# Ledger of designs, part 85: designed miniproteins, single chains

Each design is a single chain, and the fold is of that chain. pLDDT is the mean over its residues in the fold that is shown.

## One batch from the design tools (miniprotein)

Design m2949
Fold by ESMFold2-Fast:
Structure m2949 (fold): chain A 60 residues (1-60)
Amino acid sequence: SLDEVIEYAKEKARKNGLSQEEIDEIIEVARFAFRQGGSEDAVLTLVDGMIDTFVERRKK
């Protein structure tokens, strides 16, 4: 479900130290993708990729 994907995204993002602004962006993208008819797997892949991208920005 969308709520389960959002909860997963929040927990993973927080564990990786993402800001609340970054978390909010990921949630908005997840909600938007679901409205466009995205599958749970497709949305999960999308939010995982976004989190990984934000994490990479911290490796300096």
Scores: mean pLDDT 81

Design m2950
Fold by ESMFold2-Fast:
Structure m2950 (fold): chain A 67 residues (1-67)
Amino acid sequence: MAEEYRRRAEELKKQGRDLEALVYEFQSHIAAGDFEGAREVAKKLEEMGYTSVAKALRAELEQKEAA
């Protein structure tokens, strides 16, 4: 599952779909249990100007870490 998300993220990056690629990259890290990697992806989204998306993903990450 994590590998499928990672592969899709790479494909989307090659197509210039940066937002979608980063969302799949975030899901790949979550599926692998890599919460630090997921946090880094959310930070990249915020730096790129996708502040609302980054905030939503960080909220999801906090829920999964708190569980």
Scores: mean pLDDT 79

Design m2951
Fold by ESMFold2-Fast:
Structure m2951 (fold): chain A 93 residues (1-93)
Amino acid sequence: SLPRVTSVEVEPKKAKIGEKVKVTATLDSDAPAQVTIELIDEDGNVVDKKTFTATSSTVTAEFELKKPGKYTVIVTARNAGGESVAAAEVEVE
């Protein structure tokens, strides 16, 4: 079956400039999946992107954002069965 992203957690939800933002994606998958975590700024630009091979039910990534604003976190999980996408939001001030 396709890998399902069941949750995306972002800590903190409001970060200060230079503070690390931790993204935790939870997966329901029968096989290893490629997980891509993208941070998109309010202008629609991809400002950071990290890709993982997930062999467990969780993937964690840390990002440091140096520009204030609202960011969308997009998590895409892919394998031979297909893909799923989930999103979360973080604010930097």
Scores: mean pLDDT 83

Design m2952
Fold by ESMFold2-Fast:
Structure m2952 (fold): chain A 55 residues (1-55)
Amino acid sequence: SAGLAAGRAGGLAGLAGDAAGATEGSQKPFNSGTPDGRGGGIAGRYGAQAGGLAA
């Protein structure tokens, strides 16, 4: 059920990404040497969480 799994993972990943992004993104962007590193960390963690939930 790709549609159902994608919907659940998308919904939870969106919520986790929004919360994590809002918190981390609120930090001084001027101090961001490589924003991809921070985004990658957040995306990796919430992606792992969504993957675990889907599995």
Scores: mean pLDDT 49

Design m2953
Fold by ESMFold2-Fast:
Structure m2953 (fold): chain A 87 residues (1-87)
Amino acid sequence: SMLEELLEKFEKLLEELKELYEQGKITRDQVLTQIRIALKEIVEELKDDPEALKKALEEVVKFVRRLLPEITEEVEKYAKELYEKAL
């Protein structure tokens, strides 16, 4: 499904960002910027399906908690803001 493809793409992005961050090649703010861009893409693709969007944003937060736990709270806050604006 489109939802599953978007989530797989997002998880791969997080894995790449984690590697770059751990190697000191990017800053925490650059990681957050890339995640915000990816979240906006997910919202644009799913804006006509609020239930799919909610599920996607919940799964995104789970991926971030697993791969980049230190930024989870900021990502969760931003995901909530995007969801509220999409309604």
Scores: mean pLDDT 87

Design m2954
Fold by ESMFold2-Fast:
Structure m2954 (fold): chain A 59 residues (1-59)
Amino acid sequence: DRREQLGKSIEKVYQWSLSQGDTDLAKKAQAVYDATKQGKATQQQINDLTQQMVDRVSK
C-alpha cells in the first residue's frame, strides 16, 4: 500500500531527527505526514524530506 510505505518512510525520518535533536527536520516530517493523511503530500515533498536526512547522515 502506497500510504503505508509513505508513512513508514516519514516515521523513519521523524524518529531519526528526534534522536539527533533536529527539531526542524522533525517538524517537517510531521507536516509531510499530516499532508499524506489529507491526500495533499507530493512525491517531491517526500523525496526532499528523505534527502535532507541523507545529507545530515552523510556529514
Scores: mean pLDDT 76

Design m2955
Fold by ESMFold2-Fast:
Parts: sequence; C-alpha cells; structure tokens
Structure m2955 (fold): chain A 85 residues (1-85)
Amino acid sequence: EREELEKKLAEEIKENTLKSIGAINYKKEKKVSDDPEAIEGTKLSLEEAQKKLEEAIELAKKFLKEVGAPQEELDALERLRELAK
C-alpha cells in the first residue's frame, strides 16, 4: 500500500514538473505576436503553467521535508520557480 501511494505521489510530481518545464520552453520558443488576442492567450497559458509549477514545487517541498532531504534540493525547486517567471 505504501509503495502504491509513493508511486502516485511521484507520478503527480512528475506530471506537474513536466507541465512547468513546458512553460519555460514555451517562453523560449514562442515569438511575441503583435496581435492583442494572441498575446492575451499566451499570457493566460503561461499563467496556468506557472501555477502548475508552483503547485509542483510545493508538493515536492512537502515530500522532501517529510523524508528529510537536504536544503540543496529545496533550493533547486525554488530555482525552477524563478526560471519560469
């Protein structure tokens, strides 16, 4: 039972992290359009992706604190958040 819960948690963290990486890649590859509607749509998409990154970081921080992981890993998660901004 414990292994099943750990697997589900790991999958959830992985999915949220991949969505967050998508936000970073989208910023790097997406050209800024001069179309106001396209710009607003892009902002909303990035906003949702950043929210998912924040959720993934908070979930990962909670997990890492529970297992007593070193501060370096917590700091790495904060760097991911900063890169998405």
Scores: mean pLDDT 60

Design m2956
Fold by ESMFold2-Fast:
Structure m2956 (fold): chain A 93 residues (1-93)
Amino acid sequence: MKLSEEAKKIEKLADEVLKSLTPEERQMLRDLAEGKATPEQAEKLREFIKKKLQEILGPDYVPDDKTVNAVLAYLIGRIREERAAQRRAERLK
């Protein structure tokens, strides 16, 4: 599958963020993907992603909302697809 360079960069960043999530932050991400998260939890995840991107890309990197939102959207999409695949498997029984 051929992806644009920007899409590949976002995917790589999202994977590194995902590896660094605590169990609590991973649960908040799942809650956000399922529409159960509060606005405060969503903002906390956004701040965590900002901090992690700055650690990955260096102290001179200023996290912009577009990049943070793109990483968050990718993570949410990944979780939603995993859940959809699980539901499809259950319905085929």
Scores: mean pLDDT 73

Design m2957
Fold by ESMFold2-Fast:
Structure m2957 (fold): chain A 76 residues (1-76)
Amino acid sequence: KDVERTKRLVDNIIEASKTDDPEVVSAFLLIAATLAKKSGNKEEIEIVKEGLQRLAESPDPVVAETARRVLEELEK
């Protein structure tokens, strides 16, 4: 199920944001957003947007800035 797959991906990215390199986390954010946008599924897009909103509050400026930019891209 696409929604469950997307939710697992977002959960994994949030978990990675606690321990992994910010550049790697940022790359995963772009991948998750691209997959959601390609799916055209509103539920998948909403799950990714919720995860991105959480990561936009990250204390790491690279992760936070990337999450904000990816959110803007999903609004288009």
Scores: mean pLDDT 75

Design m2958
Fold by ESMFold2-Fast:
Structure m2958 (fold): chain A 63 residues (1-63)
Amino acid sequence: LPPPAAPSAEQLALVAEAKKAMEEGDYDKAKELLKSTYKDSPASTGYAAFNIEFIGMELDVEL
């Protein structure tokens, strides 16, 4: 299979916001951002999905 396409600026921004929210302890905001990111990642090989995996923090998120 071909490698995934480069992530969009919007996907990177969502992941950065999620990381920041997690660091600040705003888990509700982080969950909303992660939920949005997961929704988009299967459609366009979003770097957001990879970055969430690499953050090493899992939130209980329903798709």
Scores: mean pLDDT 56

Design m2959
Fold by ESMFold2-Fast:
Structure m2959 (fold): chain A 79 residues (1-79)
Amino acid sequence: LVEEAEKLRKEAATYDIKAEQALSEGNYKEMADLFKKAAEYYRKASELYEQAGLHDQAAYFRRNAEIYEKLAKEAEKKA
């Protein structure tokens, strides 16, 4: 569980980096899609941390997912 959660967390971080590149290029549709993927991976990581009994880490990554979901919606308005 924890190792799988860490893998998903790292995957989410790579989507964030790619979204920053898309933003610099003015590609709001790609940025929105990438933020949406980051949010999905952070949510899955949070679920696995919760199952592992790591409630503080679960709450932290759930908040990250919510932030990226909001960023994706804002980018979609621009796309």
Scores: mean pLDDT 82

Design m2960
Fold by ESMFold2-Fast:
Structure m2960 (fold): chain A 80 residues (1-80)
Amino acid sequence: KIEETIEKLKENISEEIIEDVIKQLKEAAELYKKQGKEELAAEFEKYAKELEKNKEDKEKSAEIIVEILRKLHKRYLEEL
């Protein structure tokens, strides 16, 4: 399943999509800082930085995005 998701992202991912994801991650980090959730803010900042580092590599960017989504999904379920 994850490998299939990465393949689909490689086919459709663009620099614009990667930049939008980076923007969303940075925005989430700022929101968490305002809420006093420093650990979550640092985690989202780390994700944004890692994606920025690899934004020219579509394959690596797709893998990073999938990993971020996997971690966010786990966190979301823990908070519910």
Scores: mean pLDDT 75

Design m2961
Fold by ESMFold2-Fast:
Structure m2961 (fold): chain A 77 residues (1-77)
Amino acid sequence: SEKEKLIEEGEKVLKEAEEALLKRAEEIAEEVGLSVEELKEGIRKSIEGYKEKIKQLVDEGKLELAEELIEKIRKEA
């Protein structure tokens, strides 16, 4: 199903984004004046928020908006 494919793609893209951000966590934390711990918690919270948003859009039948959000995450990671 298209809904299942969008959820799977979203989870994949978010996992890749989280891994990329965590790899750069020390560099980013230094640049923005946060501790590495604070940045890692911020990353986890943001990833969870995007995961919930994708699921919400899919559940509401807003498949095009879900796809656009997934592509935005892919480009910003």
Scores: mean pLDDT 82

Design m2962
Fold by ESMFold2-Fast:
Structure m2962 (fold): chain A 103 residues (1-103)
Amino acid sequence: MKYPESIYDLLAHIAALILEKRGYIKLKTPKEEIVKEIQDAALRILLFESKPLIVYFKKALDPEFAEKVRKRLEEKYGITVPDEVFDEVLKELAELKNLDFLK
């Protein structure tokens, strides 16, 4: 995928895990597979981009990025959530400093 698509995919996978953790959804995809996809996307971003992951997590607060993440959740996971729930998820995502929460 192109670089912008990889960022939206990364944020969408993390948002899906946060939604399940908060009890709003149940994922059909195994958590282990999603974690691997997040790690693979994050590694690609770290290898080919000059900025740490925290910069991209903060982009979840950007309305343009938030809308694209929402569309990716709908396309990849079939998830449609109320705006209030999605806003809570984006705030939690934006506060992430690393991927240690996946361990």
Scores: mean pLDDT 75

Design m2963
Fold by ESMFold2-Fast:
Structure m2963 (fold): chain A 84 residues (1-84)
Amino acid sequence: SAADRAKAEEIVRRTVRRIGEILGLSEEEIEQATQVLLGNLSKTPPEEWAAKLQRVLEEMRTEPSVPEAVLEELERLRRELAAL
């Protein structure tokens, strides 16, 4: 629904901001990352969002340079989107 889409966009915006704060990103970099992620999700049916994020998480977990706090934020995003 349109309400579920709006809620998903809000969750994504909050998650990217939290990750950006963890990584020390600028406001411009946070906005750029937010637009990229929202663009990718807008091209994907909502029922596939959690599965696509799970694949990204599995790939990122193989990279020792990715902070655990970032993985935790992405797992939270996956759970919140799956609950819609």
Scores: mean pLDDT 80

Design m2964
Fold by ESMFold2-Fast:
Structure m2964 (fold): chain A 57 residues (1-57)
Amino acid sequence: MREALLEKAEELDRLAEEHGYDREGIEHGVEAGMLLIELGVERSIELQEERRAERLR
């Protein structure tokens, strides 16, 4: 699955050349997005588990 995100990052790099964006800025944005996805998934799982434990008690 990570490979799919990397391919999207490469596509953004090509758009930077056509649109005049800074490649470095785009790379930082993509890396921040990937980190947020990983952290978001972890938090979501923990929240769901806490809610289940709370409901069952």
Scores: mean pLDDT 65

Design m2965
Fold by ESMFold2-Fast:
Structure m2965 (fold): chain A 77 residues (1-77)
Amino acid sequence: MTEEEVERIIRKAVKEYMDKLLEEGVEVGDAVEIAKEAYERALKKVRELKEKGIELSEEEIRELVFKIGKELLEKKK
């Protein structure tokens, strides 16, 4: 998987997670902040795993983004 494909997949997953937060009544400012942090953390983690020879699928990247987003949401409560 190219770096551009990884970034595209993460952006898509982050948008899906942000939309879910907004649908669940999370404030726009909080949803945007969580989305930005989830993008940065997921991108860093996927790159670190790739350097170790571990390449995640699109589904695994999406699951990673959702896990990070959930952790970030829980810290705001």
Scores: mean pLDDT 82

Design m2966
Fold by ESMFold2-Fast:
Structure m2966 (fold): chain A 84 residues (1-84)
Amino acid sequence: EIPEELKKNLEKALKKVKEEFPDVEFSEEAKKTLLEKLKYVTYGGEEFIYKLLKKAAELALKKGRKVVEPEDVEEVLKDVIENG
């Protein structure tokens, strides 16, 4: 099961990214993908999740979309884990 603390950190990070990208929405599947990928690992809580969400929003916009999809989350996670 997904930890409650991880869900709370996601909601806090979403509030921050929504202030910076008010026209970008995160699909429920994108949020689920992030939670499933992070549920077994600690990556510095809310600030780390905020950086992931910000990069995912920027990636979606670069692709001409206003909605972040699971593919955007997976691509950003790969880049941050390998190069961040």
Scores: mean pLDDT 78

Design m2967
Fold by ESMFold2-Fast:
Structure m2967 (fold): chain A 73 residues (1-73)
Amino acid sequence: DPLAAVMRALREAFEKAKDLTAEEAGNYAKSLLESVPGVTSVEVKIEGNRVRVTVTLADGSTLEAEIEAGKPA
């Protein structure tokens, strides 16, 4: 289930982000989500300590999440 795999990857990215800078958290989330079968694209926007992630699945579904980085840049 690509959606369930994406949700697990997002949860892992959220947990990891508390120990990362925004750029590191964005790179980690993108790499993790791009490794999920059925993900066709991942867009990352960094706004201060917030990372906005947009995931597109092969069926055209999209998911959007905001991750807060815990480490100052």
Scores: mean pLDDT 81

Design m2968
Fold by ESMFold2-Fast:
Structure m2968 (fold): chain A 61 residues (1-61)
Amino acid sequence: SEREERIKAVFELVKKYLDEGKLTNEQAAEIVRQLVDEYPDLSVEEFKKRFEELAEKAKAA
């Protein structure tokens, strides 16, 4: 299902960013929560794009 694919993609992205030291656990959790709350029907591709944008913004802060 699309929801299952999205959850898997999100977990893989989070793991990659954490493993590379690009985000903290707290930052990653906050980004995921924000996206799920504001955009519950995002496609996998849009979710990845939004996550990457928010991750870069978090790094700049």
Scores: mean pLDDT 76

Design m2969
Fold by ESMFold2-Fast:
Structure m2969 (fold): chain A 88 residues (1-88)
Amino acid sequence: MKEIEESKEKIKELSPAVARYIELAEDPSLPLSEKQKILQQAINQVQQTLEQAKANNAPQEEIQLLEETLKLMQTYAEGWLKEQEKQA
């Protein structure tokens, strides 16, 4: 869906490293479980950064940006995986 494509582009703008995980997960030769694992690794990386920011009492705006990035990646992963299942 268009929303999934837009989420992917936003993630690419926010973190090229995270976008690379999405490209790896989209490899058609990988089983669904492996694709999910790759996306979860990307989500875990941002979650770790968010926890560090909170521990260091970072400005609220910085914390909010990280929370939005995390939400966007979770939305992309869930939506993309569901679309794969329903299309099959």
Scores: mean pLDDT 74

Design m2970
Fold by ESMFold2-Fast:
Structure m2970 (fold): chain A 100 residues (1-100)
Amino acid sequence: SSLIEEIKKLLEELEKILLESNKDNPAKVAEIRTLFSRMLQVLDDPSRSAEEKAEEIRNAVDYLLSLAKSDPNMSEEQLKKIEELAKRIEELLEKLVKEA
């Protein structure tokens, strides 16, 4: 699906920003990598509906956004980029459900 590939691209951009801001925290880097790996597995899972995929990705992105907002090392510019990416991901998830 072209929508799933577009969602994956936005998730890759989100992961890059989160890994950059947390580069000095190996435990947090491991947690972030694990969450993104799980999201990619969910998107590629043929046993899950579009609604189930959207819900799990939305919940994971909301959790990551919460972590970013509570991070004292996160710049205002990095937060704005993360919030913009989260919003774009949500729009594509809504489209994925609507087109299913």
Scores: mean pLDDT 87

Design m2971
Fold by ESMFold2-Fast:
Structure m2971 (fold): chain A 68 residues (1-68)
Amino acid sequence: MSPLEELRERLEEVRREAEASDLPEEEKIQQFEKRALQLYLEASARHPELADEFAAVAEEIMKEYLAK
């Protein structure tokens, strides 16, 4: 699995976990944003050459979640 595919899969997983939680909507969004940022930073640290591509993937998943 490519690093980009791995990041997308992990972001989708944390989005589903946030949606499944019993937290208030504002806290779900904050939890998702915090975890998405941490995943992006970890991926960028391991593969700095893909940092811009990781940012694009994270931005896409975050926009999909926030649009709901």
Scores: mean pLDDT 79

Design m2972
Fold by ESMFold2-Fast:
Structure m2972 (fold): chain A 80 residues (1-80)
Amino acid sequence: SKAEVVALVREALATLAGREDPERIALLQATIEGLSEAELRTVVRGLVAWLRQEVERYPDDAALRRALALLEEALALADA
C-alpha cells in the first residue's frame, strides 16, 4: 500500500538524519505524505539511483547502505 511505501521512505530518511539537516529531512517526510502513488514511485526511484552512487563513494557507511536497502524495499512494494 502507499502507507507501507511511505513508512519505508520515512525510515530511510530517518537513518540519514545524522548526516543531513533535520529541517530538510522533516520537509522531505512531509512532502512524501502528500504524493500520489505514481509520484512517490518516481521519487523513490530517484532516491535509489542517488543512494547507489553515494554507497559506491562511501562503501563503509552503514547508514547509506541501510537507507538504500529500505528504499529498494519501498520500490519493490510500489511496483507490486
Scores: mean pLDDT 80

Design m2973
Fold by ESMFold2-Fast:
Structure m2973 (fold): chain A 75 residues (1-75)
Amino acid sequence: SGSLLAQRQAQQQQRTIHARIVSIISQEDLLAAGKASPSVIAERDRMIAELKAEIGPQQFEELLAAKKEELARKG
């Protein structure tokens, strides 16, 4: 059983991770539209590497895929 502090910390971490995943998707959308600069590509790569280091590559890929599917369904 976790404490209330641990639950709040986990919720805050999840919000931060989701925000960063949305940023990565936004960067990828710029790439798909042909509007990404080399600096945007470099920033995206760094954000991906950082998240994979924090949450692991499998969890990162699962969250990214889930968010992309959610956004695609909404149009």
Scores: mean pLDDT 80

Design m2974
Fold by ESMFold2-Fast:
Structure m2974 (fold): chain A 57 residues (1-57)
Amino acid sequence: SHMEELKKKNEKALEEGEKTGFFKTPEDSLLAAMAISKTTEEDIRARAEEGRRFARE
């Protein structure tokens, strides 16, 4: 499904970011990895609702 594709794309972006030094602190990398690890359909829905609360500025 497209949700699994999103998780894989995020994982690839994390690995590439670590290699290029995009994440300056290892704590930032851990936070991003944990967010992906928690990514499920329910979590994705919660993120979508939260995004709606924060209108684009």
Scores: mean pLDDT 58

Design m2975
Fold by ESMFold2-Fast:
Structure m2975 (fold): chain A 64 residues (1-64)
Amino acid sequence: LDGAALLERVGELARERGLSGREVVELMLDPSNPEGREILEELARELGVSRETVVRMLRQASGL
């Protein structure tokens, strides 16, 4: 999986919601935020992987 391609998709999801890519990543990494969890589940479904895998990929790609 290409981390750059993942970040591009995050940017598209952020634009759809009127947020920055950073804000969407922060929402997805916040387990208390239902909107972030929903976006994370959408990406996991699109990629055919677990939510935990998407979180790991996001942390590696974003340096968080």
Scores: mean pLDDT 77

Design m2976
Fold by ESMFold2-Fast:
Structure m2976 (fold): chain A 69 residues (1-69)
Amino acid sequence: SELLERLEEVLRSDPEAAEHLDFLLALGVSREDALLLTLQLLEGRAKANPEDERLQRMAAEARALWEEL
């Protein structure tokens, strides 16, 4: 799915999210579940850092891509 590939690209643009995603995949978590869990962590970080405009934009873009699946 092009949407899953785009979501992974957005998440991997953030080093912390990329490391989290790789960790979940190494544990045998499915790609879709690993992407959703990584998105949820990114959204949690965005909520904790409301002044971080880059983090807000990335979380919003990643969520929008997930909702289009």
Scores: mean pLDDT 88

Design m2977
Fold by ESMFold2-Fast:
Structure m2977 (fold): chain A 61 residues (1-61)
Amino acid sequence: MTDAEFIAALKQVSDEYFERVDKAKAEATSEEELNKKIGEIEADFQRRVQAVAAEYAAARA
């Protein structure tokens, strides 16, 4: 993985995070549902960022 690919991957993950949050806000029928969906989106975002960072570190080792 190159530095440019790493930056592009992080940007894509961030863009997808904001799109999913906006969709959850538009589609949620209750505050409880919104909070649950945002929690799931946050957990998925953290997992994806860690995966990209691990791949970048492994490629540069």
Scores: mean pLDDT 82

Design m2978
Fold by ESMFold2-Fast:
Structure m2978 (fold): chain A 102 residues (1-102)
Amino acid sequence: NPKAEELYERMKRVARVAEELRALYEAGDLEAARRLVAEHPFTDEDYVDLALYESLRYRVFVKKLSREEVEEYLEKLAKNAKLSPEEYEALKRLAEELLKER
C-alpha cells in the first residue's frame, strides 16, 4: 500500500527527530537541540504524527505493555482518533518496530 508506506516513512522520520531531541535534552546539549529543530522544521501534520508516536512510545517503553495490550491500544486509538486504514497500517508498523527494540 503506497499511501501507508508514505505515512509510515513520515511517522518514522518524526520519531527519529523526537528521539534525537530527547537524547540532546537529556545530555544538556541545548545548542545542538536548537540546531536540530531549525534544520528539521515540523509541519502541522508532523505534530499530529509526533503526538501519535509519543503516545505509542510511552505505552511501549514506559508502561511496558505486552504485545497484546499494544494491539488493543492501537485498535482503540484508531477508532477514537478516526484514523484512516493507511494511518492505522503505518502506526502498526511503527509499533512493531518499537516492540522489537524493547
Scores: mean pLDDT 84

Design m2979
Fold by ESMFold2-Fast:
Structure m2979 (fold): chain A 84 residues (1-84)
Amino acid sequence: MEEELRKQKARQRVAERVSWAREILDLADAGVPDDKLRELFVERAREEFSKYLTPEQVDKVAEVLSKIPADELIAWAREELARA
């Protein structure tokens, strides 16, 4: 049962990443500014990682992600959708 629960959570994380990637592409296509696109991405990441990381670890991840340029986020999003 625990193994199945872990696999289900892993599948949910993949589905969430794909949904997130699609959202980023939709926002970019709608002309959302780079600063706002990055802000929304970091906010979503903080929410997601808070489920299994400590607050200190979440802050470190958010800091790293906040430095990713919008073009790299868009490239990542396209790659995630291509894998799905």
Scores: mean pLDDT 73

Design m2980
Fold by ESMFold2-Fast:
Structure m2980 (fold): chain A 61 residues (1-61)
Amino acid sequence: IRDILKRAGVPEDVHDEFLHYLKRNPAAALFPLAQGKITLKQLSTALTLLYDEGIIEEPKP
């Protein structure tokens, strides 16, 4: 998981916070973005990689 966030360019000090919010509610994962701790591109990349690895369920169209 941390390796995936590192590949997405998410700062290591944000990894635990990001995963904490993501597990509770995917919308809450926007909190680090709103605080300016990560960029929208980093969030999008991290979510895509987490879906690909099966850590979170990919949204159905």
Scores: mean pLDDT 65

Design m2981
Fold by ESMFold2-Fast:
Structure m2981 (fold): chain A 112 residues (1-112)
Amino acid sequence: MEKFKEAARRMLETAKKGIAENKSPDELAKAIVKAILEYAKEKNLSQEEIQLLLGIALTASSLIEELEKEKGRRPSFEEVKEAFIRSLEGFISVSEGEEKEMAETMLEVFES
């Protein structure tokens, strides 16, 4: 599970940097997807592992986009973290076995 803890940290760092650079939700989503694909190549992640990470990121990105629409401003880093937490909780609620353990490991990083 260490590789998923590292993936979560890389996603979180990418999000933090993107927010500091005032990226739009779409630009932030693209940066996080790029970070996931680069990490997947470095760690030789399976197609299923890559799909899980992308699913989490895209769900979080959808929540971030809705938040910007509701508030009429760029989301804060804390609001972006909350979107990832909600995405991960959603995946945990419908997952079993190894996929659930991976999502729970990532959730611990975003809650810290």
Scores: mean pLDDT 85

Design m2982
Fold by ESMFold2-Fast:
Structure m2982 (fold): chain A 73 residues (1-73)
Amino acid sequence: MEVIKKGEEEAKKAAEETEVPPDASLEEFEEEVYKKSLEAGLKAGLPEEVAKEIAEKYAREKRDQLERELKLS
């Protein structure tokens, strides 16, 4: 149980540390967050299926956040 929680924290941290590339589309940014989050989760010991679900969740959240910021600015 603790391994899953730690893996989720590492995946979230990787997603938050993912910088928006200067010319990236929302889709490219989402994919970059997904890759970083997935790698961090797997490295922390998450099962592949769990790591993928968490990475997809954070990638989507970060994409939605960026899209919202672009529409409000």
Scores: mean pLDDT 77

Design m2983
Fold by ESMFold2-Fast:
Structure m2983 (fold): chain A 94 residues (1-94)
Amino acid sequence: SLEEIVKKAEEEAKKAVEKIRELAREAVEKARKDPEKAAEIAEEAADEINALVSDTADKMLAMSPAARKEVERLKKEAEKILLEMNREVREILE
C-alpha cells in the first residue's frame, strides 16, 4: 500500500539522520584531537553527509513520489546538523 511505502521511506530517513548525527559527532571529536586539521575534517564530514543525504533521497523517491515531503524533512534535518557541526568546529579553532 502507499502508506506502507511512505513508512519505509520514513524509516530510511530516520536511519540516515542517525548516521548523519554519528558522522557529525565523530568529526567534532576528531577535530578536538587535531585542531590544526579541524577545517579539513569538517569539510570531509560535510561531503560524506551530503552524499548520504543525496543517496538516501534518491532511494526514497525511487520507492514513491509521495516520499518527497519526507525527503524535504531529511534535507532540513541534515542542514541543521551540519550547521551545528560547523559551529562546534569553529569554536575549536578559536
Scores: mean pLDDT 87

Design m2984
Fold by ESMFold2-Fast:
Structure m2984 (fold): chain A 71 residues (1-71)
Amino acid sequence: MDESLKVIRDTLSKAGVSQEVIDKIIEAYENSSTGGGALTNMMDVAVQSGLSPEQLQALGDAFGQAESVRL
């Protein structure tokens, strides 16, 4: 799972997202306990944190890429 988180962190950092916001997004992912909404929870935090449409797209892309390298 650290590789998936690394992809998300790297992609958001390259998209200009602050480290503070990246940490909140990762925490939302790690604290997803039910409903299969890990991406939804991350997107909710991202929107609440004021990410641009481009940064939101980068997050979605990073999550999809992370899922593709996951077991």
Scores: mean pLDDT 74

Design m2985
Fold by ESMFold2-Fast:
Structure m2985 (fold): chain A 63 residues (1-63)
Amino acid sequence: MGDAEKMAKGAVEAAKSGSEAAIRTALAELTRQGGEEMARKAIEAAQKGDYEAALKYAEEAVS
């Protein structure tokens, strides 16, 4: 039952890496959980270097 948190952390890590392919994969995975808007906000926040906001949005996306 730590899958949601693992996905949220994975998305932040992918965005932090700067890899477009990793970012697209993380976005698709979060969107499958039904949180498309929050998934996009998480990736955008991480790309801006706001990892605290990114993690919060990613957790909302997988909730």
Scores: mean pLDDT 72

